# Designed miniproteins, single chains, continued (3), part 53

Each design is a single chain, and the fold is of that chain. pLDDT is the mean over its residues in the fold that is shown.

## One batch from the design tools (miniprotein)

Design m9931
Fold by ESMFold2-Fast:
Structure m9931 (fold): chain A 77 residues (1-77)
Amino acid sequence: MSESRLEAEVTLALGDMYASLGKKLAEQGDLKEAIELYEKAIELYREAIELDPSLREEAEKRIEEIEKKKKEVEKKL
């Protein structure tokens, strides 16, 4: 279904936006806010997989990267 695929792709892109904002806030020292945005990005990546399972490999790579960044930020708290 083209609509579900488009929705999944938009959801994945939204996750990328939250991840990028989280990285920016982490660089600015807003560590708690960065963690919250990383958690939102991970949630959106998982939602994208549910909407289109063909995105699983791509979304899981993004989740792994952001979970690693989140853990690095948590070590600074």
Scores: mean pLDDT 86

Design m9932
Fold by ESMFold2-Fast:
Structure m9932 (fold): chain A 94 residues (1-94)
Amino acid sequence: APKPLSPEEQEVNRYVAEELRKIGELVDRILEIIRKLKAGEITEEEARKELEEIAEELSETNPKATIYEALAELAERAGLLSLAEYLRELAEEE
């Protein structure tokens, strides 16, 4: 039978869970922006602004160029080619 986690292991697990939760919330926000844009519920200009705000939040722990490149690939896979091109241009400017 597995032994219960030590207090130190519980603190590490709590830290990891909190970081993963924050990443999950940002991913959910990105996917919702993509969904809304594909459904015509928001404009590409609105999607660009919202994604740039998320990139600023992620830039505290990751290079902006890497974030914009990842977002561009996600947009391209979703069929949002104009948005993908804009995000790649932002990645190249960083």
Scores: mean pLDDT 77

Design m9933
Fold by ESMFold2-Fast:
Structure m9933 (fold): chain A 63 residues (1-63)
Amino acid sequence: MVGDIYRALSDFRARRPDELSLRKGDLVLALGEEDGVWLHVRNLATGEEGWVPRFGLEFVGRA
């Protein structure tokens, strides 16, 4: 999962400081940390990092 690239399937609004808000179509890089259904990612357009729900992501490819 480290180095995997995902696309956001829909908008996601962060509810906690460690969560990352996404817009539909945003590409994110998996950073290798997971917590249940949450994946730690970096937004490739903004460089921002945080936790997002993995069920809201579509696998695109490996970096």
Scores: mean pLDDT 82

Design m9934
Fold by ESMFold2-Fast:
Structure m9934 (fold): chain A 64 residues (1-64)
Amino acid sequence: MLPSEEEVLLDLYIAMGALYERHKEYEKAAEYYRKAAELAEKLGDLELAEELREKAKEMEEKAK
């Protein structure tokens, strides 16, 4: 079965967060990890949502 549009978007947001993190654009990385966390929560993956929120917070700390 093909992934849902929301599952594809979740993967995209995670990838964008990782891309911005790699480029040291921590404010943008935090933004995309937060969007990914909201979408993971909407999809019922509460464990992934929590991990992504933690990652977003880490990025916010690095952005200073």
Scores: mean pLDDT 83

Design m9935
Fold by ESMFold2-Fast:
Structure m9935 (fold): chain A 70 residues (1-70)
Amino acid sequence: MKIPDIIEMPLEEAKKFVPDAKVGQYFIRRIGRDDEPAIVFDSEEEARKYLQDILSSSWYGGTYVLYRVV
């Protein structure tokens, strides 16, 4: 299973999903589910571990995107 590439997002755009976003933070969103909150991480390692966990589970469907705030 291919892990999606990290998408860089400007702080002003990131604040639309994470109002308290800071440059250097990471967050994961499920595409098509704007009602679900973004999950925020302070490190790439923690964000990637979380993403791998959800993608390895046969219970999870849909598309997930990992963003880096720049």
Scores: mean pLDDT 73

Design m9936
Fold by ESMFold2-Fast:
Structure m9936 (fold): chain A 70 residues (1-70)
Amino acid sequence: MLEEVKQKYIDRQKKKIENDPSLTEQQKQELLDQIENLPDQVFIDEAISRGEVTDEQYQQLLQELESKKR
């Protein structure tokens, strides 16, 4: 679940960045690298704030995050 949540967020942001005509190719690459290196907590918090996951799924994602920290 966590990897799917991360991939959905990354794909959404990549599409926005790649389609932004005001950004250079260098700036697009730097932004993409920053997004891919965001903490897992950021992706989880975005998913719950957007209503893309249930409270039960949110708890499961937090457990997966804790398992990966150990």
Scores: mean pLDDT 77

Design m9937
Fold by ESMFold2-Fast:
Structure m9937 (fold): chain A 60 residues (1-60)
Amino acid sequence: GTAEIARRDLELGEERLAEGEPAAAATAFWHAVKEARSAGDEELARRAEELLREAQRLAG
């Protein structure tokens, strides 16, 4: 479902951060935020939003 897709994009973003690719991570986290919100998963959305902000800080 949408929550599962959100978790996969969150995991992809975390992998991209570990690889030193914060811009790619930010894209993955942005997708995870939208998918988590669509699924009504507030906890997952907040986690993805925090990681998105961190990835954006590292990228720019």
Scores: mean pLDDT 87

Design m9938
Fold by ESMFold2-Fast:
Structure m9938 (fold): chain A 97 residues (1-97)
Amino acid sequence: GGEAAVEGGREAAKGGTEAAKDSKTSKQAAAGTGGAIGGIGGEFGARLALERGDDEEAAREAEGGARTAERAAERTGSEKGREGAEKGFEGARRGAE
């Protein structure tokens, strides 16, 4: 349930951070930073929802973080960022079940 969503949010935060690290241009650095911030936001949102007993909201927050990390990975070409986003989506899916 919600614990899986929190794990997904954490992986999305890692993915966004890796996308930022893999940035090669100022434009990519901006996209990577946005991915890191969005991924971290998803993790915190998922934890807050889980603390309130809202497993469905925890899953939605983790999915949002994963989508943000995925976009950052695409814009930076970060393979590690993409992997983190994929794990984020997997955790969100398990959290929704």
Scores: mean pLDDT 83

Design m9939
Fold by ESMFold2-Fast:
Structure m9939 (fold): chain A 70 residues (1-70)
Amino acid sequence: SEADAHVARGQELLRQGKYEEAAEHFRRALELDPDNAVAHGGLASAYLQMGKPEEAKEPLRKAAELVDAA
């Protein structure tokens, strides 16, 4: 899916240390699939790597909520 493609690209960009670009791809995945736990987790990781722990809080909460709902 298009959402899965954005998640895969975001993960690749995280591996490359391109955190802002990774965050953009995870945000695009969430526009397509708002309940994508992997995209929420990836967005949180990108924010943490950018030194933005406050911005990471909501994506982390969403990822945990979605995993617990499964």
Scores: mean pLDDT 86

Design m9940
Fold by ESMFold2-Fast:
Structure m9940 (fold): chain A 61 residues (1-61)
Amino acid sequence: MKPKVGELVIAEIETEDGVKRYFAVVVEISPDGKTVKLRLLGYRGSGEEITVPVDKVKPLL
């Protein structure tokens, strides 16, 4: 499913201690739809932004 800018999603981030899931807002989507820029909520302070493959983004069902 293709995410939309402003959508609330779940980002799955791999760490040495396992996979962590964070709530995030979609800020930007690449023209190809292959990568997404997310603003992470509650991750090391508010407003942190990361770019991840769209495969790492799960819809908030």
Scores: mean pLDDT 72

Design m9941
Fold by ESMFold2-Fast:
Structure m9941 (fold): chain A 61 residues (1-61)
Amino acid sequence: SAEELEREALRLYARHASQLSPEQLAQVVALMTEMGRALRAGDLETARALLERIRAVLEAA
């Protein structure tokens, strides 16, 4: 599950990152960093919430 969440975040980033403003890119990187911390802590609920925030930023761009 943790590996699947990480893979999905990287997949979304790879598909959309080139379309982001520098400000949006910084926001996504910060969210991905927080997601990585949650995954290392075993907090899958927080990681899933962060993934949905990442998805929202990337898909709105």
Scores: mean pLDDT 82

Design m9942
Fold by ESMFold2-Fast:
Structure m9942 (fold): chain A 66 residues (1-66)
Amino acid sequence: MTFQVTFTGTPTRQIGLVLQLLGTPGVTVTRVGDTTYTVTFSGTNAEQDAIVSALQADPDVSVTPV
């Protein structure tokens, strides 16, 4: 499953979140804009749901299904 993720927080927080996603098994992160990334999952539905829920809970993060 693929999501478009946009960060509106501080650069330090954005870097931390991107590094966390890159460190997650089965996750591919591609930069498509200054603060916008395409995130693709090859893990289980439960792993995908957990990551999406964590991102959606962050007030500085917008997640849109693609």
Scores: mean pLDDT 76

Design m9943
Fold by ESMFold2-Fast:
Structure m9943 (fold): chain A 67 residues (1-67)
Amino acid sequence: SKIDEELIKKLVEAGLSEEEAREVIERLKNKDLEGAERLLARASLSLDPEKQKKLSEVYKEGVKYYG
């Protein structure tokens, strides 16, 4: 959907690969919050603090939309 693609774009801008961003959205759609958070935790280890903060903000938007 358009919202999926907008959230994927924001996750990529925050430092995820496109494949990682799509996987986060699919896990959220499937109510797999633990799996989504595990992926974000691993990906965030390679990101600077500013990108980590942005990633957290975008993830919260996704949780509100799909949760």
Scores: mean pLDDT 86

Design m9944
Fold by ESMFold2-Fast:
Structure m9944 (fold): chain A 60 residues (1-60)
Amino acid sequence: EDEKLKHKIKLLETSIDNLKMQKEHIQRTEPPEVAAEKVSKLDKEIARYQKEIEELKKKI
């Protein structure tokens, strides 16, 4: 069964959703120069989680 892998993927997807919401909030509330720096950090976290999801999907 792939229950553990599915659960882990779900948690990573939730984390990505939270980071995307934070990214949108920053883009709405911060000046472009400040938003770019903060968004860059969030984009790196999102990319890391997407990579983990892709690796987990290969095991399903």
Scores: mean pLDDT 82

Design m9945
Fold by ESMFold2-Fast:
Structure m9945 (fold): chain A 73 residues (1-73)
Amino acid sequence: ALREAIREVAEVAERLGVPREKAEWLATAAVTLLWAGDEEGAREVLEANLPPEVAREVFEAAKRAVSRLPPAP
């Protein structure tokens, strides 16, 4: 489910040292944008808010989580 995907990505960000509140909103933004097909938007929001190495790992986690979801309407 979408909420489960967001939760998994938020947990990845938290393990990388991102505060819980920031991890949750960034995971929500990245997963939602990727699910809607906006890969560039997802990458940009993460890069604007996280160090490059953390942004890359969170982006990859979000991409993996979204790949298991049904297509967006």
Scores: mean pLDDT 82

Design m9946
Fold by ESMFold2-Fast:
Structure m9946 (fold): chain A 78 residues (1-78)
Amino acid sequence: SEIEKRAREVLRRVEELEERFERHKEGMTEETRREVEEKLRRARRLAEEALRTKEDKEKAERLVEEAERLVEELENPE
């Protein structure tokens, strides 16, 4: 489904961002590091929950949209 493809794409982007974060985290403040880690964890959980949500299509769409928003924010930081 379209939602499943979007959720899988979010998981792919999260994995890429996690790898980049591990390479660059020493240059970050502790506050920034914690914020990035929390957003990555939340985006992953939302995408995984969307993949498990088979009965409520509107809920799955909302979950994946929120996950996409978090990933987009992490890809385009200040």
Scores: mean pLDDT 84

Design m9948
Fold by ESMFold2-Fast:
Formats: structure tokens, sequence, C-alpha cells
Structure m9948 (fold): chain A 74 residues (1-74)
């Protein structure tokens, strides 16, 4: 069985539809969540360059939330 099939089954159990697409981004998202603002800028640029994804960081009640989404073509 492919790793994608296992990741999909595990994501399904948690109610996620595209875990395999997000899996390569998880380590970078974790780094961004724990990084300083300066490091966050560098990591966001890296994700955009390597994966074409847009990363946003939101501070909600003192907790940092990191979101990743594909960049829409202009």
Amino acid sequence: AADAARAEAEAGARGQASMDEIKPLLPVMDEIAQATPEEQAALRARVAAEHGWEVTVTDLNGQRLVSVRPRAPA
C-alpha cells in the first residue's frame, strides 16, 4: 500500500479530506507557530517558493494559529 492511502485513511478518521496534501507542510507550519516574527517571515517565503502555498499567522487570545492555503492565480 502507498503512504498516501494510509495517510488518507488516518485523515478520514479525524475528519480531514486532504491530509496527504498537507503532510509535507506540517513541519514548516509547526516551525512557523514556534518561530519569532523575523523567522516567520523567512519560513513563509520558503513555503511560498517551494510549494506555492500562502501562509498566514493569526494571534487569537495569545495563541498563534498558522494557516496554509494555495495561492490563487491573479
Scores: mean pLDDT 63

Design m9949
Fold by ESMFold2-Fast:
Structure m9949 (fold): chain A 94 residues (1-94)
Amino acid sequence: MLEEEREALIELLEEIKKFVLEKSKDKEKAEKAVEYLEKAIEAVRAENFEEAKKYLLEAMRVADELELSKEDQRELTVKLTAAAIMLVGAEFLA
């Protein structure tokens, strides 16, 4: 993975953390999703893409349970899917 692509992925994951915290009414589930996203970011920084995928999958699972508006849930799903595609691309180019 190019350094610019890795930083773009980290920036997207940080944006998703902020989105979840701002939009979710369920603080406990939001904090759990953020913990998984933080672990995914640390794994990306360490170039441990297998662990990053694992934590992103856990974040996606918790995200499905968040109390969000229909529009916010769609936006979150799009952002998480984009992050997953970037992670798959990173592993393919390694």
Scores: mean pLDDT 81

Design m9950
Fold by ESMFold2-Fast:
Structure m9950 (fold): chain A 57 residues (1-57)
Amino acid sequence: MKDEKRFKEEVERFKKLAEELGATEDAELVIKGLEKMSPKEALEGAEKLAEMLESSL
């Protein structure tokens, strides 16, 4: 429940960062992969990927 809400928030953040970097298409593929994981693992993966994109800006 909490993990799903946070996952959606991190996905939105990740998509915005990907738009800034011009990597929107790659971001959608990554999000699709994360959705196949458990909610906790998907959230952890999304948070880590958002951090990596932020460091690229």
Scores: mean pLDDT 74

Design m9951
Fold by ESMFold2-Fast:
Structure m9951 (fold): chain A 71 residues (1-71)
Amino acid sequence: MSTAERDRENAELAARDPAAAAVFREEMARTMAAMLALRAAGASREEIDAVYAAAVERTYARIQEVLAEAA
């Protein structure tokens, strides 16, 4: 699964469940702030892409945790 496919899956989960939506919103805000800070610091595209990929996987893991707790 690509980062883009995982990000899409996260968005689809967030559209279906309020707890997943809350996690997605929180992680999206943190990821955007981190990426903006990296761009301001002159980080390479590769470094920014790596941070985005890690954030997408972390978001998925957190969504799975909250969905499991709700079951």
Scores: mean pLDDT 83

Design m9952
Fold by ESMFold2-Fast:
Structure m9952 (fold): chain A 73 residues (1-73)
Amino acid sequence: DAKETAEKIKEAVKGTEFEEEVKRALDVAVATPGATARGVGIAAARTARSLGASEEVVKKILEAAGVSEEEVR
């Protein structure tokens, strides 16, 4: 469930400096035809990493999406 996963990720990044950029990436990912929970999670994790987020933040995003670290390397 892409939409449910996006909401979980939004909660995981709430209060971080990456919150707005990750929310923007999630909105785009959810709106993409054929969007999956996994795809949404990977998009959010990659966005956070590109912004210099710590491994703690990236891990929280991936855990919220049920995605393993190996899938975003």
Scores: mean pLDDT 76

Design m9953
Fold by ESMFold2-Fast:
Structure m9953 (fold): chain A 71 residues (1-71)
Amino acid sequence: SDEEELAQLRAFAEKYTSPEDRGAARATLIVIESVVRNESLEQVKARLDANPELTPEDKARALAIYEKLKG
């Protein structure tokens, strides 16, 4: 199921040891969860902005991924 796949992705993200990779992984997971839940671009932006651990670069890259996945 989608939820089982999301749980596996979260488990993989937990194994990141590099600080530079961790922000990117977290931002990407937010995008994947939003796509699975059929959330709008504005909802994705709000979720990314609510996360104090994400850099502006992490957020920008995540939004680009979201737009590609939504077509």
Scores: mean pLDDT 75

Design m9954
Fold by ESMFold2-Fast:
Structure m9954 (fold): chain A 66 residues (1-66)
Amino acid sequence: SKENAIEAIRIAIETGVLSEEEGKKLLELVESGKLEEAKELLEELLKEAKDERTKTGLETLLELLS
């Protein structure tokens, strides 16, 4: 689960669902075991997302961190 989340975050950076800065911060939180902070960051990004592709990608990442 955690390894799948890390890989999905890397893909999200490569596909533009996450910016490089957002993705780096999220990877740091997940790798450090700060899963609640990682989920909070994803929820904040999801509230700010404007397009359906980005929203779907962020929702998928949030599910993988549960």
Scores: mean pLDDT 82

Design m9955
Fold by ESMFold2-Fast:
Structure m9955 (fold): chain A 60 residues (1-60)
Amino acid sequence: GPKLYVATAYFPKTSEDELALRPGDVVEVLEEVDDEWWKARNLTTGETGIVPKRYLEEVG
């Protein structure tokens, strides 16, 4: 199934390619862009963009 993660902290969207996160938002990881940034879809908001992976925790 899809790899689901939960946002653990606020991440503000500062550019159009980024994804805003609020604590508790559920995201699906689409691509690992590099070691620090992942492309994800926020299933809570419907938006897609890149986020620092350190803001995400895997849903167990």
Scores: mean pLDDT 83

Design m9956
Fold by ESMFold2-Fast:
Structure m9956 (fold): chain A 85 residues (1-85)
Amino acid sequence: SAARAALEELAAQGLIELTPGDGAVDVEGLREALLEAAALDPTATDAQVEAAAEALARAARAAGVGVRLAPEARELLTAAAREIA
């Protein structure tokens, strides 16, 4: 599915980690990863990012896959936030 491909793409970019089985889905981590990815696309809105995060979280739960924000992505997002502030 497109949602599964999107999750694998975010993981390939080092923004999220995928865990097999009944792992918890970090919806906020998905939102943060999508915001980082969306920073490269100025046409993306916060509402679209939030809707996409929710859709990806549903797909991950349906597939029995856990999702969390990668530690490297958290550092990258923190650095970006400091640059803007």
Scores: mean pLDDT 70

Design m9957
Fold by ESMFold2-Fast:
Structure m9957 (fold): chain A 105 residues (1-105)
Amino acid sequence: SSEEVLKEQKKNKEEVAKAIKDYLDEKNLNYELKEEEDKLTFIIPEENITVEVDFLGGSVMHITVKSIVDGKEIVKERYASSVEEAIKLIKELIDEALELKKKAE
């Protein structure tokens, strides 16, 4: 039912949000979280990184990580088919963005 789909989406959002908050806290990165019905946005202002997670229904998520390196915007996009995959991909994409910034220094 539509009610069951909304409950699953809410649970998936809460689990992704918690895991990424914990990850950013462990890295000592300050962040802002914006929560919408079908979207999570993490902003890491110090690093000029923005992470967007769009919840497309079921366990399907579209992940976009935007960063600025050497004055240019770099956008990386991935699809995930589970909460576990989404968390893994988000962490990997943030780590890649941070490493690209280090190399540009």
Scores: mean pLDDT 86

Design m9958
Fold by ESMFold2-Fast:
Structure m9958 (fold): chain A 71 residues (1-71)
Amino acid sequence: MSPEEKAAVLTAAGGILMAAGDFEASRGDLETARESYENAIELYKEALELDPEDELARKNLERAEKKLEEV
């Protein structure tokens, strides 16, 4: 798998964790929501290490950081 392909997979996995965090927040489980957003942030940061110019990963990282501040 190329670094760019690996970055895309990590970005997709981060998106799944963001969706999980949103679901947990909606049910009132703010602790689990926070953990999901923190894990999504780690995946997006790893994706950006592999592909530093990935605008989608960067925007998703900013969104995840904002959601983490809201829980």
Scores: mean pLDDT 86

Design m9959
Fold by ESMFold2-Fast:
Structure m9959 (fold): chain A 76 residues (1-76)
Amino acid sequence: AAAERAEFERRLAELERRAEEALRRGDLEAAVRAAAEVARLLAERRPEDAAEAAAGLELARRFAELEEERRKNPPE
């Protein structure tokens, strides 16, 4: 269906851009949320791309975890 596919692709591109922008500016929480949404959409619509999305989400989560640990371990 053209309308459903167009909306899916538009949302996917928007979320990928948001994840990349958030990661670039150091907003790791927003990056993880966007990456999780991308992975969810891909798993539902294009499972063949889900593995790549899952890898990206795993990387984003590791960055967020390291940042949180950095804030927690050297207490200011």
Scores: mean pLDDT 69

Design m9960
Fold by ESMFold2-Fast:
Structure m9960 (fold): chain A 61 residues (1-61)
Amino acid sequence: SEADLEIIEREGVRLAIELGREPSTEELVARLREKGHLAIAERLEALGAPTVGAAARALQA
């Protein structure tokens, strides 16, 4: 879970820089799959959270 959150934060920040805005959960899920983080991508997709911040909060609970 901590390692997963670290990957989510790292890829989320990179994607936010590329987009010039906060990525949606859908956009981050696509990036995680592209990078080979399939299990983390599936977990985020299952949460159905509208934003990466909402997903990160749900994963900490």
Scores: mean pLDDT 75

Design m9961
Fold by ESMFold2-Fast:
Structure m9961 (fold): chain A 91 residues (1-91)
Amino acid sequence: LTPEEVHELIEKKALELYEKYKEEGYSPVEIARKLLEEAKKNSGGEKGAYMRASLMAYVEAVEEGAEPEELEKVRKEILELLKEETEEYNK
């Protein structure tokens, strides 16, 4: 697989994960939190998919006017997980 194909697969999986929780009736901020908890339990491409889905949910939560404190917590967790994943892939 090329890096671009891996990126497309991760984005497709992320969208599927986001839509699944949305269909279950969760708010975007709740979806982001659930996806972040799942990301912490996974590794590699699966972790990447959950992290990307959580970022999608975070953006939607901002647009829907979710609580600023909840948004800041989600944002910080996403950034920390992205930093850890980036450090892992550079080695």
Scores: mean pLDDT 77

Design m9962
Fold by ESMFold2-Fast:
Structure m9962 (fold): chain A 85 residues (1-85)
Amino acid sequence: SLEEKIDRLVKLVEEGASLEEINRAFQEALDAAKDEKVRNLLLQTYALMQAEYLRGLEENKPDEARKSIKEIFKRGAEKVRELLK
């Protein structure tokens, strides 16, 4: 279910999983999302992540960007989790 995919995404971020694993879990959640409000929250999360990734590349601070990206994914997933309750 979408709820299980969102819970997995939050758990991966909390356990310090790789960005690659977190991104795969995010894509699985996005693919499972059929509700427009949920999809919009996930897409906003993705846009924020892309902006932070580009900022880290421009400023040559990839480690700081990586930490911020993980926090963005976690906050987005938690917002979706609250909407699904």
Scores: mean pLDDT 81

Design m9963
Fold by ESMFold2-Fast:
Structure m9963 (fold): chain A 61 residues (1-61)
Amino acid sequence: MAEEVRRILEQTKKQAELMASKDEIGKRAALNGAEYTAAWARSVGDEESAEEAEKLAEELK
């Protein structure tokens, strides 16, 4: 579970780098991905990954 959350978080970070640099639509897609990852991490009790995903979402605001 925690290992899977870490893999998804890493992929979300890479997608954010690629999409947020393109345009505002890409930035919103990256933001949605980060928020979804945060919610999922919280639902499985991985508070550290959830916090990191929320921080990524905050950076994409």
Scores: mean pLDDT 74

Design m9964
Fold by ESMFold2-Fast:
Structure m9964 (fold): chain A 58 residues (1-58)
Amino acid sequence: SAEFEELAKKFGVSVSEVEGARTLLDEGFSREQVVQYLVKNAGLSREKAEELVEELEK
């Protein structure tokens, strides 16, 4: 969606990485687990990963 494209651009990650994070949240993974996923797979800092997860939860 356009929202995932905007978040991907804002955080400097791929749309697939944003979609992956959203999928994990929808499957019931904790915020902490999704943050760890983004840090390890998307190369985000913890702070940016937490911000991206907060945006996905809005």
Scores: mean pLDDT 85

Design m9965
Fold by ESMFold2-Fast:
Structure m9965 (fold): chain A 85 residues (1-85)
Amino acid sequence: SEAEELYDKAVELGEEAEKIGKENGNAAAALAGGVAAGLAGIAYGVGKISGDEEFAKKLLEEAVKRAERALAAARAGRAPSPEDL
C-alpha cells in the first residue's frame, strides 16, 4: 500500500541519518533521523487504528520529508532545524 511504502521510506532514510550522524558525532542529525522514524511509526499506527487513510498519509509524507532533511544534514555535517528535533 502507499502508506506502507511511505512508512518504509521514512524509516529507511531516518535510520540511515541516525547511523551517519552517530558515526560522525553529529548527535542532532542522529536524533532528527530517529524522530522521523518514530513519527512514521506513529502515523502508520494512527492509520491502522483510526482508518483515516488521508490523515495518516499526510503524516507519513511529513515523516519522509523530515527523514530526508535529517539525512541531508547528517551527510553535510550540519545541524538540522530545531523543528526536526
Scores: mean pLDDT 86

Design m9966
Fold by ESMFold2-Fast:
Structure m9966 (fold): chain A 63 residues (1-63)
Amino acid sequence: SPFDELHAFLAQLTPEQRERFLKLFREKFSEVLDEGIKNNLTREQLEAKLSEVIREVREEVLA
């Protein structure tokens, strides 16, 4: 599942990388929720944007 994949990814990170991941994820997740409320996004649209947030944060933490 996406959560099992995320858990495995987080387990490979240092404590500092995990802290950065969580901070960036919270910020981007909040932005997606605000956009979802403002624009009345469907569940499918919201899930797609959240998947993109996870991907972007993973790439940013490893870069």
Scores: mean pLDDT 80

Design m9967
Fold by ESMFold2-Fast:
Structure m9967 (fold): chain A 71 residues (1-71)
Amino acid sequence: VTKEIEELLEEALEEARRNGDEEHVRLLEALRNRDGEEFREIAKKLGATDEQIEAALNLEEGMKKKAEEAA
């Protein structure tokens, strides 16, 4: 599950890079690096609500915890 989500994130990152969308590239890199603070700041600039940001970060935290338990 975690690896498949990371692969989808990598594909989204490559697509954003191909489109030259530097803001989306930065947002996806922050999510990939698990930098919640950077992700929140960029997502807020792009018009995301605090609820949407927290939902995305909570999903990431759940996946991280499962990966640590599987290691």
Scores: mean pLDDT 69

Design m9968
Fold by ESMFold2-Fast:
Structure m9968 (fold): chain A 55 residues (1-55)
Amino acid sequence: SELEKLREELVKRLAGASPEERRRLALETASELQKLGYSNDEISEVLRAVAEELA
């Protein structure tokens, strides 16, 4: 799915980033997904999955 690919890309971008950069990029991505018409539930699921992967 498109969201799954985006999740993988976000994980790769955040893996080497500082905690501050991770928060900034995650918020920026959430904003972009809202612009594309994704629901808050879908956005929350993607961000949670990314956070779990980086924990």
Scores: mean pLDDT 80

